# Designed miniproteins, single chains, continued (2): the designs that were tried, part 32

Each design is a single chain, and the fold is of that chain. pLDDT is the mean over its residues in the fold that is shown.

## One batch from the design tools (miniprotein)

Design m5092
Fold by ESMFold2-Fast:
Structure m5092 (fold): chain A 56 residues (1-56)
Amino acid sequence: NIADFLADYNAITDQSDDSQAMLDIARKYGIIANSIDDLYNILVQTYGQGIFTIQT
């Protein structure tokens, strides 16, 4: 569920710059990325550029 992913993602980014925690959240939702830049590209390609502005 993209809403649940975005809630988890926003919670981490508000509290920490821990790139590994962000990658672990993505992996929990089936998104495997090797870096934050890779994760961003995968999210934009899969869900569109507006994903980070959607409230859950």
Scores: mean pLDDT 66

Design m5093
Fold by ESMFold2-Fast:
Structure m5093 (fold): chain A 75 residues (1-75)
Amino acid sequence: MEEEYRRLAAQVQANAAAVEAALEDPAVRAELEELEAETKARAEEAIAAGDYEKAREIVGRAQIEAGRLLLERAA
């Protein structure tokens, strides 16, 4: 997960201008808001269950998905 996250972060950095333009799209922002809301609900459920490792995996996976969405829309 860490390696995949770093790879996506580097790609986002390399395409910063295109990613910034994608973030100006209301549809992209709506998809990111939905992902954030779902991620928050799932992470809070894991935390309430005492499963902090699962909560970290949920957040990490969501960060990877957000990065992929931005790169896809930036293309």
Scores: mean pLDDT 76

Design m5094
Fold by ESMFold2-Fast:
Structure m5094 (fold): chain A 55 residues (1-55)
Amino acid sequence: MSPEELAAAVRQLLTWATREQVAAFLARHVDLSPEQLRAAAEVLGVSPAELARRM
């Protein structure tokens, strides 16, 4: 999955779930590359380091 596809998926999830629920889902179910982590963090409005700490 590309970083752009992940960003689109995270935006879609945020229409039905909170930022905290989406971050928890990513931490539990997805191994993210550095590029994917940055893209997801940007959509969630957090730093990549903050998202990485939750994983």
Scores: mean pLDDT 74

Design m5095
Fold by ESMFold2-Fast:
Structure m5095 (fold): chain A 68 residues (1-68)
Amino acid sequence: LTIEADTAKEAFEAAKKAFAEGVEEITIVIPARHALALRLAVLLDPDFEVVESKIDGDRAEITVKRKG
């Protein structure tokens, strides 16, 4: 599942909703300037982890999954 958001807060809220609905892995596309804030939000959550993070110009793709 891929989701797009304009802010780290919107992205993380959308991801948590998808995880609550049974999705196990999500790729989030956000502006690169918000990538650090999103990664920190995931790191501070005990239920999720960042699998992959890449920045391509002004865009960031961050893959998040449930912790095993």
Scores: mean pLDDT 80

Design m5096
Fold by ESMFold2-Fast:
Structure m5096 (fold): chain A 69 residues (1-69)
Amino acid sequence: PVPELDLTDAGDDLEALKARVVSWLEAARPHVAPERQAEFDRVLERAKAATSVGQLGDALAEAGRILRG
């Protein structure tokens, strides 16, 4: 199963939220279909470059779509 995302300790701290999201995305990567790993890697890079909670949310939503197939 895909790892559970836990944001309870992040609150409104963008860097803490980003660290949690990036860690979850890295843990989820092995569960991505091989043909979609390049697409997922682009999402992970966008999450690392995010400068707002909204941008992190968009990256997370796209990663979820990729993981679901």
Scores: mean pLDDT 76

Design m5097
Fold by ESMFold2-Fast:
Structure m5097 (fold): chain A 110 residues (1-110)
Amino acid sequence: MVDELIENAREYIKKGNLGAAEGYIADLLVLAATEEDSNKAIEILEKVEPVIFELIDAYVKEGKKEEALEFIKTLIEFLEKMISSTDDEKLKETLKKIIEKLKKREEEIK
């Protein structure tokens, strides 16, 4: 399932259907958020992270800067809620690292 969702997200990015790609990324993030095994949640997050940035870059390349910024904002809010919902320090650190990269990318787009 995870690898199939990643492949689908990338295929829709290539086709310029960025909204569909965003949907597959959302499904992957829900899988990570509902995963009871923190190590498996981290594995999903590590696999989805490059696809998130591929989608952000695709939005920017198409001149959709406002959509890119809104997507980043939505992701940060979701990941911050995951941090608040877990006691696992390694998962928190993984989430914080992704949020830091997203905030850096947001400043580069603004």
Scores: mean pLDDT 89

Design m5098
Fold by ESMFold2-Fast:
Structure m5098 (fold): chain A 68 residues (1-68)
Amino acid sequence: SDLQETIDDLVNRMVRLVQEGRVSEQQARDALVRNIRGIATDLGLSDEEIDRLIEQAVGLFDARVAEA
């Protein structure tokens, strides 16, 4: 879906910034949470849906940064 592609792109950009030493892992996670919450709220998603998307995105970010 368009939303899933947007989230994947955000995760990949944040992973890259951490790998390049431009931001900390915590700064990247905070940015992901803020961006996803904003997008999901604008789409009218429920709190449970928003929390699930954030968990998925942070998990994907943590996995990808750990593999680098």
Scores: mean pLDDT 86

Design m5099
Fold by ESMFold2-Fast:
Structure m5099 (fold): chain A 90 residues (1-90)
Amino acid sequence: MSIFQRVVAHFDTAGNGVVDYDAAFAALDRNGDGVISVAEFIAYMESLGFTLTPAQRAIIAAMITAADTNGDGVIDFAEFRAMMTRMVAR
């Protein structure tokens, strides 16, 4: 089972196949600045008991970097939602 599918399912708090992106983003955005970093995303996933291999960490870093159009090392809510929507795999 994909780690990304498990992450998406974790944020589907209502169990209806719809991810609560506002709640997911707020949980990751620990400093409330409206953006999340690769390090914050990884640390949050590990804090939830997800065992991340170095390869999985690298994939997460690559996905966030791909969503980061400005190269600032952070992603905003819109980029986060787009990334999470891709992980649901329509």
Scores: mean pLDDT 67

Design m5100
Fold by ESMFold2-Fast:
Structure m5100 (fold): chain A 71 residues (1-71)
Amino acid sequence: SNVVQQANQLLQEAGLPAVNLPGFGLATEEALKAAYGADWESIRVILDPDKDNSIGSTELKNLQKLTRPAP
């Protein structure tokens, strides 16, 4: 989905590995762990803080904060 593509671009800009997984909401934790490796736990909290297996606008806003200076 476009949301997953946007999230991947934001992750790449933040210096994190991109994940090309269309339909993130259907992706298994094992598949995501394989893509992100040791960093998976930190990234999981950013991508899915509500633990509902979806990437929404809130998650994208959180990812953008990784590339913006703190106020």
Scores: mean pLDDT 53

Design m5101
Fold by ESMFold2-Fast:
Structure m5101 (fold): chain A 96 residues (1-96)
Amino acid sequence: KKRAEAYRIASEAASLFQKAATIPEVGEYARKAAQALSEAVLNPEKADEYINKAKEYTDKLVEKLKQIDPVFAERLKKLFNEATKLIKELKAEEQA
């Protein structure tokens, strides 16, 4: 059930990243962040590595996006943090 919730939130985050990818100033960072987050969900054993990559791109994305749409930037940041927290918790539970 927790895994299903993590996938649901990651999917919602991916949708927001796809929307951000249409913004020229941040599109590259949005695409790279979405790819890394997807890889973290699909490969829990390497989740920390992919989450770190996704965070780097998301931080750059949010920094620039704040100048364009601060509400969207805050929502994206919050959802990304929730998704990464659930993915890390899922990994910890499975590794025991």
Scores: mean pLDDT 77

Design m5102
Fold by ESMFold2-Fast:
Structure m5102 (fold): chain A 100 residues (1-100)
Amino acid sequence: SLVDELIEEMKYLFEQLKKGLEEAVKRNDKEGIIELIKSFIDYLKELAKRAPPEVQKVLDETIKKLEEIINKADTLSVEEIARQILKVFEEGLKKLEELA
């Protein structure tokens, strides 16, 4: 199904995100982690445009939570940003899997 295809793509994105976040944490690169997250937000926005309404709702909620973390990034360590981003993405993926 289209939902199964989107879940597979989302799982792939999650693995790429984890690798990028781990690298940013190792380097203590706050600017790099913010840029990485912004690029993933842009990708999720493109996915949402092509998603059925129930999937779009989950993606839009995930995007909003990621944007809220970026807006507070100045108050957070790179490690804490990475932790919060991973949690939000994992929660979004879990909600998508429940729709399949």
Scores: mean pLDDT 86

Design m5103
Fold by ESMFold2-Fast:
Formats: C-alpha cells, structure tokens, sequence
Structure m5103 (fold): chain A 60 residues (1-60)
C-alpha cells in the first residue's frame, strides 16, 4: 500500500483534512529527526503516513 500517495489524493479531494494530516506528518518527521537508527526512522515515518491516511479516509 502506497500510504503517502493515497493520503495525498485524499487531501486533494478533501482539503479540509489537510491541517490535521500536516500535523500528523510533521510530528512523525520531528520524531524521526531525533532517531539515529535509519530502520527506526523509517518505521516512525511509515507510522505517521499510516495515521495520516487513516484520518483522511474517515472523510472519504
């Protein structure tokens, strides 16, 4: 599943979700920046993308 691509499409269709989606992704990026392990960093980013997608899907 390409969570990032799906989230982008949903934000384009339902712009009202953009502020919360941006917040979820920003928080994930902040957590990833504090992580020194590339594998853990990738997991944090994937988790944030999944949470953003789940939120956007509630409005689809």
Amino acid sequence: MQNFDQTTQLVNQYPQVAPRVSEILRQGEEQARQETDDKQRQQILNQAAQQALQYAQQFA
Scores: mean pLDDT 74

Design m5104
Fold by ESMFold2-Fast:
Structure m5104 (fold): chain A 95 residues (1-95)
Amino acid sequence: SLKESIEKLIEELEKDEKRKLSEESKELMREMAENNMTLAEYVAKKLGIPVEDLTEDSLTNEQKRKLIEISAKVLNAEEEKEEALKELEEEEAKE
């Protein structure tokens, strides 16, 4: 389920043209457009990785947490954020 949540967020970032955005998210997207960045490139830059490495299999738990938080803000996906963070905490608690 954590893997599915992370994969879904990455897919939504890659689509970047079909989500109804909040006013705050629209302002953030305008800033990305001014710098000629896609949503996926912006998130990868914030994680300190190349966009080619923006996959569930290559991300650490800390990078997954940051991906969830940034993606939720940009995509107006607060409900998906809460569920994905819960799944990440459950995975970490198993250790």
Scores: mean pLDDT 68

Design m5105
Fold by ESMFold2-Fast:
Structure m5105 (fold): chain A 92 residues (1-92)
Amino acid sequence: DAARHQELVEELKKAIEEAEKLREEILELAKELKREDLVERLERSEPLSKATAAGLLARAEAGENPELLLEAARKSVELLKEAKKILEEELK
C-alpha cells in the first residue's frame, strides 16, 4: 500500500528530526555537566546513533521495512528523552 508506506516514511522523518534535536540538546548539557560518559553510553545503546536522516529515508524508500525503522527511531527518541531528563536532574 503506497499511501501507508508514504505515511510511515513521513512519521520516520519526524522521529529522526526529533532525535537529532535531542542529541544536540544532550550534547550541550553533557558538556556543561562534564558527563561525556553518558553520551558514550547512549551512543552504544541507541539503535540509530550513527544513522543519518538521509540514509534512513533512503533505506525506507528502497523497500526496507519502514515500520521497523520507525520503531527503531522512536526507541532512539525515547532513550534520548530519558538521557536528557537525567542530565536536567543533575543540574538541580
Scores: mean pLDDT 73

Design m5106
Fold by ESMFold2-Fast:
Structure m5106 (fold): chain A 57 residues (1-57)
Amino acid sequence: MNSPEREERNAEYARKASEIIKEIESMSDEERKKKFGYLIDPNDSGQIGQAAVEEIK
């Protein structure tokens, strides 16, 4: 049995991040701008990842 609280949180973040990343990738430029208040480049996985992590918080 191995479920320390931090590993569980990281696993949950990864799942939520994946779902949010899929949402961001499926959004139009206008929808991303409305949701986050700034333009996210869908070709920049770093920007998408940062936006997903911020959305989870």
Scores: mean pLDDT 70

Design m5107
Fold by ESMFold2-Fast:
Structure m5107 (fold): chain A 116 residues (1-116)
Amino acid sequence: EIEKLLELLSSKDSDVRYEAMEKLIDLGLKEPEKVVPLLVELLESKDEVTRKLALRALRYIALEHPEVVVPLLIEALKTTKDEEVKELLRALLEGLLEDPDLPPELKEKIKKALEE
């Protein structure tokens, strides 16, 4: 099911892409550990629309399940060899620091990861 949704994100039909993204967000809210790594892989896409949709989904899921998603994003930042993906992950983590509802301990972990 997730693999099918990932293919639909590359559709030329904007309505199909939007529906696929909404379904991926819904699945990510239910199973963030499963969906977040796949969304991170989409950041390597050469399609700018796919990258923007993946970033939007990652941000939304991170705000709802920060305790699960933040560690996964930090690990992805440390393991990625793609400079463009690294920049996108840094920007996403910096954006999460601006959320007043993010737990202070997670803000500290993000700050430490960004200093490396």
Scores: mean pLDDT 82

Design m5108
Fold by ESMFold2-Fast:
Structure m5108 (fold): chain A 117 residues (1-117)
Amino acid sequence: SAAAAKAKEEQLREQVKVSLTTGETLRKIGDYIGAIIALELEEQGVKKEKIVQLLGEESVKLAEEYKKKGLTAEDLKKMMPEISKKILAESEANAEARVAAMTYEQLLELRKKWAEA
């Protein structure tokens, strides 16, 4: 029926939204934890090039941004619950916007790619 088809499409949109939200949230939290470690390694005298090699460019870039604001690794650890909530909210908003712009066929293809990862 038309009602059953609509319910199935709405369920797919929600599943894709949740998957996108989860993926971005975990990636950004990983970058934030990496930024904490980067600041600790810099305080111990580890060179920037080695920190980039160990943690990646995004974590080091984020650490430099927080350092410019006068924040320490300890400050970032204390801010973790608030930053995690902000990351989740932003990731959900990004996922909502992306899903709203997608066709049913694009949602099916993305869900298939997610299942294969």
Scores: mean pLDDT 88

Design m5109
Fold by ESMFold2-Fast:
Structure m5109 (fold): chain A 75 residues (1-75)
Amino acid sequence: MVKIEITPLVKGRHIPEEDIIEAVEENGGTVDKIEYKDDKVIVTGKMEDPEKAAKAIQSINRGGDTRIKSAKVVE
């Protein structure tokens, strides 16, 4: 399994689970779990290209509002 660590632009701000799942699944992955922490979100799943999935997650926005500072593969 692969883990992606997401850092929100604003600490403690929730990133919608649906947006994360869609970004991963659109890039050939599957999400096993999402863990919300005070300063980070950890996504665990299976991915063919974890770096591409991380980049897709980092690109999540709503109406032009960017919500994610960084998304990176950690395991």
Scores: mean pLDDT 76

Design m5110
Fold by ESMFold2-Fast:
Order: structure tokens, then sequence, then C-alpha cells
Structure m5110 (fold): chain A 67 residues (1-67)
């Protein structure tokens, strides 16, 4: 299954929530999850961009990032 930008952004928000706003841990988590879909590769730039966007939302909303 191909990962859409929306699914990647949702996964990044989950990763930030799970790791309490830690960007490095969120990036690591997202890399590991996306590696389970080797036929649908996602670039490092895309992962980092999604986590940066989710991190800004987490700083604004905290635990409400998933609402």
Amino acid sequence: EKMTPEKIEEAARWALYLHKGDKDKAIDFLRKELSKHPKSPVSEATIKAAVEKAHKEYQEKGEAILN
C-alpha cells in the first residue's frame, strides 16, 4: 500500500504524541514504521518535513494534537 502525505502527517502526529514532543524519537519511530512498507519508500526529507510540521502543532496544542 502506498503511503499518502495525509497518512504520513497523521503518523508523524502520533509519533510526536507517543514520544511527548521529542522530534528525534518521532523521526526514528516514523522511519521504523515506514520501513515495514518497503514497496512504498518515503524519503528522509518527507519524514523530516512531516515531523517538523507535527512538532509545531504539538508545541501549540500539546496532547490535543490528535483531536
Scores: mean pLDDT 76

Design m5111
Fold by ESMFold2-Fast:
Structure m5111 (fold): chain A 87 residues (1-87)
Amino acid sequence: KMKEIEELLKKAKEYARKAAELSGDEGVGAYLEGLIDKALEAAKANKEAAKKGLDKIAELAKEHSEGPAKEEMEKLVEYAKKAKELL
């Protein structure tokens, strides 16, 4: 399960980077990557904290899904939700 969560969150980070490239918002991309890293560390120690972190990541990705990065942010939300289901 943890390896699957790690793979899903790695994909989420890839989509955060792609969204930043498409939108030109490197700050949002870096911020989302940092939150994803924190959620992965939380998943190793505190399942409930990890779930809350993943919910926050999904909310923020939806808030930043306007314009050219919509598809990439939607994919990020999808991978975050799949990771939460495995917790």
Scores: mean pLDDT 81

Design m5112
Fold by ESMFold2-Fast:
Structure m5112 (fold): chain A 76 residues (1-76)
Amino acid sequence: KSRAIARALAETLKQAGYPQEVVDEFLAAADDPERLIELAERVGGGKAAEYVRKALETDGGEGSAYLTKASKLILE
């Protein structure tokens, strides 16, 4: 689950024009949910971090919706 979230966030960062170093940092955190939350806060603020936390805790469509909200904050 955290691996899928890390991959989705990495794709969002590529679309947003972030350096490859930042993208690789998210991919390296694929098995570290707490690190993914910290990295999301750095690129999208506390609200993006909260949405990533909720995506990690929630299954199905609701979890996907939280991940989409985090991605939108990163793209802004």
Scores: mean pLDDT 80

Design m5113
Fold by ESMFold2-Fast:
Structure m5113 (fold): chain A 66 residues (1-66)
Amino acid sequence: SRVQEVLREAEEVAREALELTVQDPRALPIARRVARAGQALAEDPSKVEEAERVIREGREALERLR
């Protein structure tokens, strides 16, 4: 389902951000925001659009750090 796909994307992006935190501490708030959005989606499927937006913003922020 779309919810399951977005939950997996949130996990992957949060993990990538956490790994980057070792080199760049600016990645930590990105990891936390994406992980929180994934958790909110897991508790409420109606938040799928919000989670997709947060994931997209997280990816864009991570690209700016690379």
Scores: mean pLDDT 87

Design m5114
Fold by ESMFold2-Fast:
Structure m5114 (fold): chain A 112 residues (1-112)
Amino acid sequence: MKEIDMDELVRVARELLAAIDKATSKEERKQALKGFFERLAELVKDLSDEEIDQWIAEADASGSPLGRVLKLAAEAKRYGADEIVEKLTDEEIDQIVADFRALVAGAEAGRA
């Protein structure tokens, strides 16, 4: 299985959290998410769907938020970031932000 750059993934997650923290409107928040999903899709662009699914399965086995983040990256690659973000509810956005906060916290606590 091809390795995904975890340092890059954590960096992208930190960039999203910083952008969300600075966003003063729903439009700015959605713009930050669109850019984030475009970067996630690019990060996994060279991976096959099978390789992504295998990595997700390994992450899900640990019960980590990483599996949910990778599923979103795969969806962004398949359907496009704009389409995914436009369909998100405020509740779903909050869940995504929580997953990325957990991912960053895990990396900081144990250098994941």
Scores: mean pLDDT 73

Design m5115
Fold by ESMFold2-Fast:
Structure m5115 (fold): chain A 120 residues (1-120)
Amino acid sequence: MKEKEEIEQVKKRAEELAKAAFEADPSTGRGLLREALVQASKNKEAAKALVKALIEYDPERGGELAVEAIRSFDKETGVKLAKLMAEAAREVAKESTNPEDRQKYEELAKRFEEVAKELE
């Protein structure tokens, strides 16, 4: 497949899984967020899309649910995902024109950075 088409498919799948996770019960939601994180790990645009979906669908709980999903992986995978999500959140924060959204993404990035340090 063309790289651009694959990036868009992975990005869309990550967003769909995140939305489904917030509509589901907590147990099912964690499983869907695990799948969303796997999609996000395939490219940076998917990771940024997942970061945006976490704040868009559930700005209060999105970060915590994502952290719980990351902690449910093995230590090595969890560290890699936490670092990836922290980097993606920092980039989304820099691209944000709304100061309130920027702050939310910076707080999300800090949370993922703390999880990465905890798992190391």
Scores: mean pLDDT 82

Design m5116
Fold by ESMFold2-Fast:
Structure m5116 (fold): chain A 100 residues (1-100)
Amino acid sequence: SEEEEVREAVLALLEEVIEWLEELKKKYPEAAAALDEIIDRLRAVREEIRESNYSAEELLARLEETITWTNEVLSQVLPKDLYDYYKEILSGWLESIRKL
């Protein structure tokens, strides 16, 4: 179903973001505490979505809310150039999922 296709795409994106943040934590240990907070929340949202009965639109709205929050926290703890790079990647992934 369309809902299942969007759900799988959202779960895959969340997993990729979690893996990317785990690698980022290894490169910037000074940001580890803030990155761990983001990772923990992303894991919680992933579990929520996996067990949810959300429609495709609800899945996209929840993902967009989660990405917006993630970007806000990252803007406070990462250097501007790294934050801008991350924000661009996440925006691109979100747009790709919206086209499903």
Scores: mean pLDDT 82

Design m5117
Fold by ESMFold2-Fast:
Order: C-alpha cells, then sequence, then structure tokens
Structure m5117 (fold): chain A 64 residues (1-64)
C-alpha cells in the first residue's frame, strides 16, 4: 500500500476499534460508519479492490 492508503487504513481501523468499544453502538451502525469511511477513502486515494477488501476484512475482524 502507498503511505496515503496505509494512513487511511490506520484511521479506519482506529475508528472501528473506537466504535467496537462504544456502549450503545450496534454492530450494524458501526459497520455502516466504517463502510462509509472506506468508500470515501477508496475513491479519494484510488484504492485497488484488493486493498479495499483487505481493510474491510480487518475492520470486520475488529467489529466481529
Amino acid sequence: MSPEVQEARDFILAVARRLAAEPGVSRDEARTVVDDLLETYAKKYNMSEEEVEEIRREADAILD
């Protein structure tokens, strides 16, 4: 991954961890937020499908 994609990945995963720890936030709400961020950053940094799938997989593991 490029440095920009790696920074975006780190940010998205940090948000996923924060939401996973947040009382009252459902898994579906957390997934929606993460998916919206991933879509935004994927378009901004022209991420490959493979990069998007990898980040989504890591975020899903955090969220269960």
Scores: mean pLDDT 81

Design m5118
Fold by ESMFold2-Fast:
Structure m5118 (fold): chain A 74 residues (1-74)
Amino acid sequence: SMLDELEALLEEVKKLSAEEALEKYLEHLRTRHGASDETLALIRAVFSRLSPEQVKDFIIKELEDEIERLKEEE
């Protein structure tokens, strides 16, 4: 299920570097949300202004929020 995939992605992201976590998150946005290459490039530009710690913390929180939203929609 999508919920199982998101929970697996969250656990993987926690173990990855900030750069690797960002790439996994962008792939998720592309495949799950249909994000365009232009949108992904803009997200990369925004994250380039943050520290590695801030990038990783943000991605973890976003995935946790998405997991909770999916649980509430079922």
Scores: mean pLDDT 84

Design m5119
Fold by ESMFold2-Fast:
Structure m5119 (fold): chain A 60 residues (1-60)
Amino acid sequence: MSDEERYQQLVERVVQQLRAGRAPSFTYSSPREAELIERAFNEAARQLGRTSRVVVVPPA
């Protein structure tokens, strides 16, 4: 899957979770993945007219 496709899927998933009143969480294995997740959160919040807070939690 391309980064663009992955990003679009993440945005869609975040939008769905936020619309359901949930705070979505994702795990990541690399800094690049974390950046994609953060960008997807910001885009989803923008689409819903909300302000988002993204907390990057390092893997255990």
Scores: mean pLDDT 70

Design m5120
Fold by ESMFold2-Fast:
Structure m5120 (fold): chain A 99 residues (1-99)
Amino acid sequence: MTDADLRERIAWLRANLASLDPLEQRVAELEIAALERLLAGADPAAVQAELARGYAALLVIAGTDEAEIQAEIDADPDPEQRAIAREGVAAGRAERAAA
């Protein structure tokens, strides 16, 4: 993916942010932050891991059925991706408990 592709995606997300529902807005903001880090030269694997954790956390915060979240995590064939998603679930639970 080129820097031009990353900037175009960020611009589109920002332009459309106000038309999204609250959960979609938070997901879009998470993606914007991840794309900006990629433009800054961050490690793509680290950015992908942060994005995956953040997405899982947002699903928990939004009140998505935790059994459904766990079923999706368990269906992932990559044990590293499953571990990352479970870290996100734990973070989302901690934020929800603190609110």
Scores: mean pLDDT 80

Design m5121
Fold by ESMFold2-Fast:
Structure m5121 (fold): chain A 54 residues (1-54)
Amino acid sequence: MSEKEKKAKEALDLDKKLNNGEFRNGFEMGRADSERNKLIKEYGDEYEKLKKEE
């Protein structure tokens, strides 16, 4: 669980940074969105669990 939890938290952190507009460059924003989507694809169940606990 620790590895999956870490990756899910990383995806959640990226989600928060994207929503807060912490990426000022469109390229960096797109890269962060792609990384978030990859993490959600692989660790989606854990990500959804953590997001519901928010």
Scores: mean pLDDT 75

Design m5122
Fold by ESMFold2-Fast:
Structure m5122 (fold): chain A 62 residues (1-62)
Amino acid sequence: MLVPVEVEVDGVLVSALADTANPEASRARIKELLVAAGVAEERAEEAARQAVDNAVRHAQMS
């Protein structure tokens, strides 16, 4: 399932689709977008992980 997510870190906002069937690929994609937008790699990785985990949880509860 594709879940739209908005991730804001250090004043940077990115919008992406999280694929709950491929959470690893979704985390990598969102991290890449955040890093490209100027977010520090460690913060981007954590934010991407949380966004995808929230999307997976939402999909399972809905």
Scores: mean pLDDT 80

Design m5123
Fold by ESMFold2-Fast:
Structure m5123 (fold): chain A 82 residues (1-82)
Amino acid sequence: SEAELQAQLDKFEEDLAAATKHLRSVIPAELHPQLDELVARTQALVDQARAALAAGRLDEARALLRAAVEYFQRNSKPLYEA
């Protein structure tokens, strides 16, 4: 449903903010620009998902949310291993 997808988007943005704060506290300062770029790109996918949801394109919005989650998980892992 639209309401469920809205709640999932809101939850992911909360989780993204918490994960970003945690990563910034544990990774070297030299990697902060890479973290900022990762967050900006992830947020762009979330913004696209919200736009698709507002347009009534629920399948597109779900796909974009999934892409945002996967993108952040895949690209945050190397920052923990640096």
Scores: mean pLDDT 88

Design m5124
Fold by ESMFold2-Fast:
Structure m5124 (fold): chain A 66 residues (1-66)
Amino acid sequence: MSEIEKIVKEAEAVLREALAAGASLAEAARKARKVLDKLTENFSNEKQLEAENRFSAVIERVAAAL
């Protein structure tokens, strides 16, 4: 598993945990993005964009399952 995949999975776990705790999708996404941003803060712009794109796909998948 790539480093970006691990980071995105960690952000997805935060997203799902917040949703399970009763947070709105917007609140859950905000919390998950803070984790994503922290874990990617020292990455290149290209890797940050890749992580953001992968995380956007995660949000779409999770939202579709609600």
Scores: mean pLDDT 82

Design m5125
Fold by ESMFold2-Fast:
Structure m5125 (fold): chain A 78 residues (1-78)
Amino acid sequence: GEIFDRIRKTAEELTPEEVEELMAEIKANPKLQEFYDKLTEEAKRFFIAMLKLLREHPDDPELKEFYEAFKKNNNIPD
């Protein structure tokens, strides 16, 4: 889908600096960190890219719906 392709492209374009910044945000939430630590390296990059897009586009309804579905499917708390 369009949203999935957008996140994947963002994951491919992530800089090391952006990864470190977003990892610090994940570490601030112990439940998010626990979930993140269980992911493969590729899935970790995808998750970071999704968080980046949500931060840059907080009012994007398609991103919000995708992230809410992602949280529900992976038992991530609000």
Scores: mean pLDDT 79

Design m5126
Fold by ESMFold2-Fast:
Structure m5126 (fold): chain A 83 residues (1-83)
Amino acid sequence: MEKAKELIEEALELFEKKKYVEAAEKFYEAAKLYKELGDNEQAIDLLKAAITQYYLAKVLDGKEEESEKKIEELQKELNEILS
């Protein structure tokens, strides 16, 4: 899972730079990799992290339209994993 760890590290760097949309995208890519490996607990946590970053982009950067669409998409994926 070297690639997923790299994506999480990139996401954290982007978060520190206040690049919330880019951080969310990296967390989501990591979530997909964990889901493919059957690690649903990590996938769920990373999906929640991506959703949180999109909320930050909406609230702090005014990227409401982009962020709301992604939040809806990721919430649906989260619900599918939990079902």
Scores: mean pLDDT 84

Design m5127
Fold by ESMFold2-Fast:
Formats: structure tokens, sequence, C-alpha cells
Structure m5127 (fold): chain A 55 residues (1-55)
């Protein structure tokens, strides 16, 4: 199931908050995860799991 627009905004906000704390490699992985999420390639649960793995 795709993210709701509200969940996507929350994810974007979280990315903005943590991006300065991440290494360039972690940031690239996070950007790829967000792109996959917007493309519908990952579920909400998979995106959350991927985020936890990156940070």
Amino acid sequence: MAFTPEELRQFEHAVKEIAPLLTPEQRAKLEQLFADLKAGKVSREEAIAGLKEII
C-alpha cells in the first residue's frame, strides 16, 4: 500500500532533519529509498525498515 500524502510529508520532514547528521553514503541511500517510495517500488513497512537500516 502506498504512503498517504501526509505520511510522505512526514518522511520528507524527517529526511530534512537528519540529512545534516548523515554521511554522504547514508544520505545517498536515504535519497534512493525516498525515490523508490515515491515510485511505489517499496511498501510503507519496507521504507520504515530501510530507514532504520540506513541510520
Scores: mean pLDDT 74

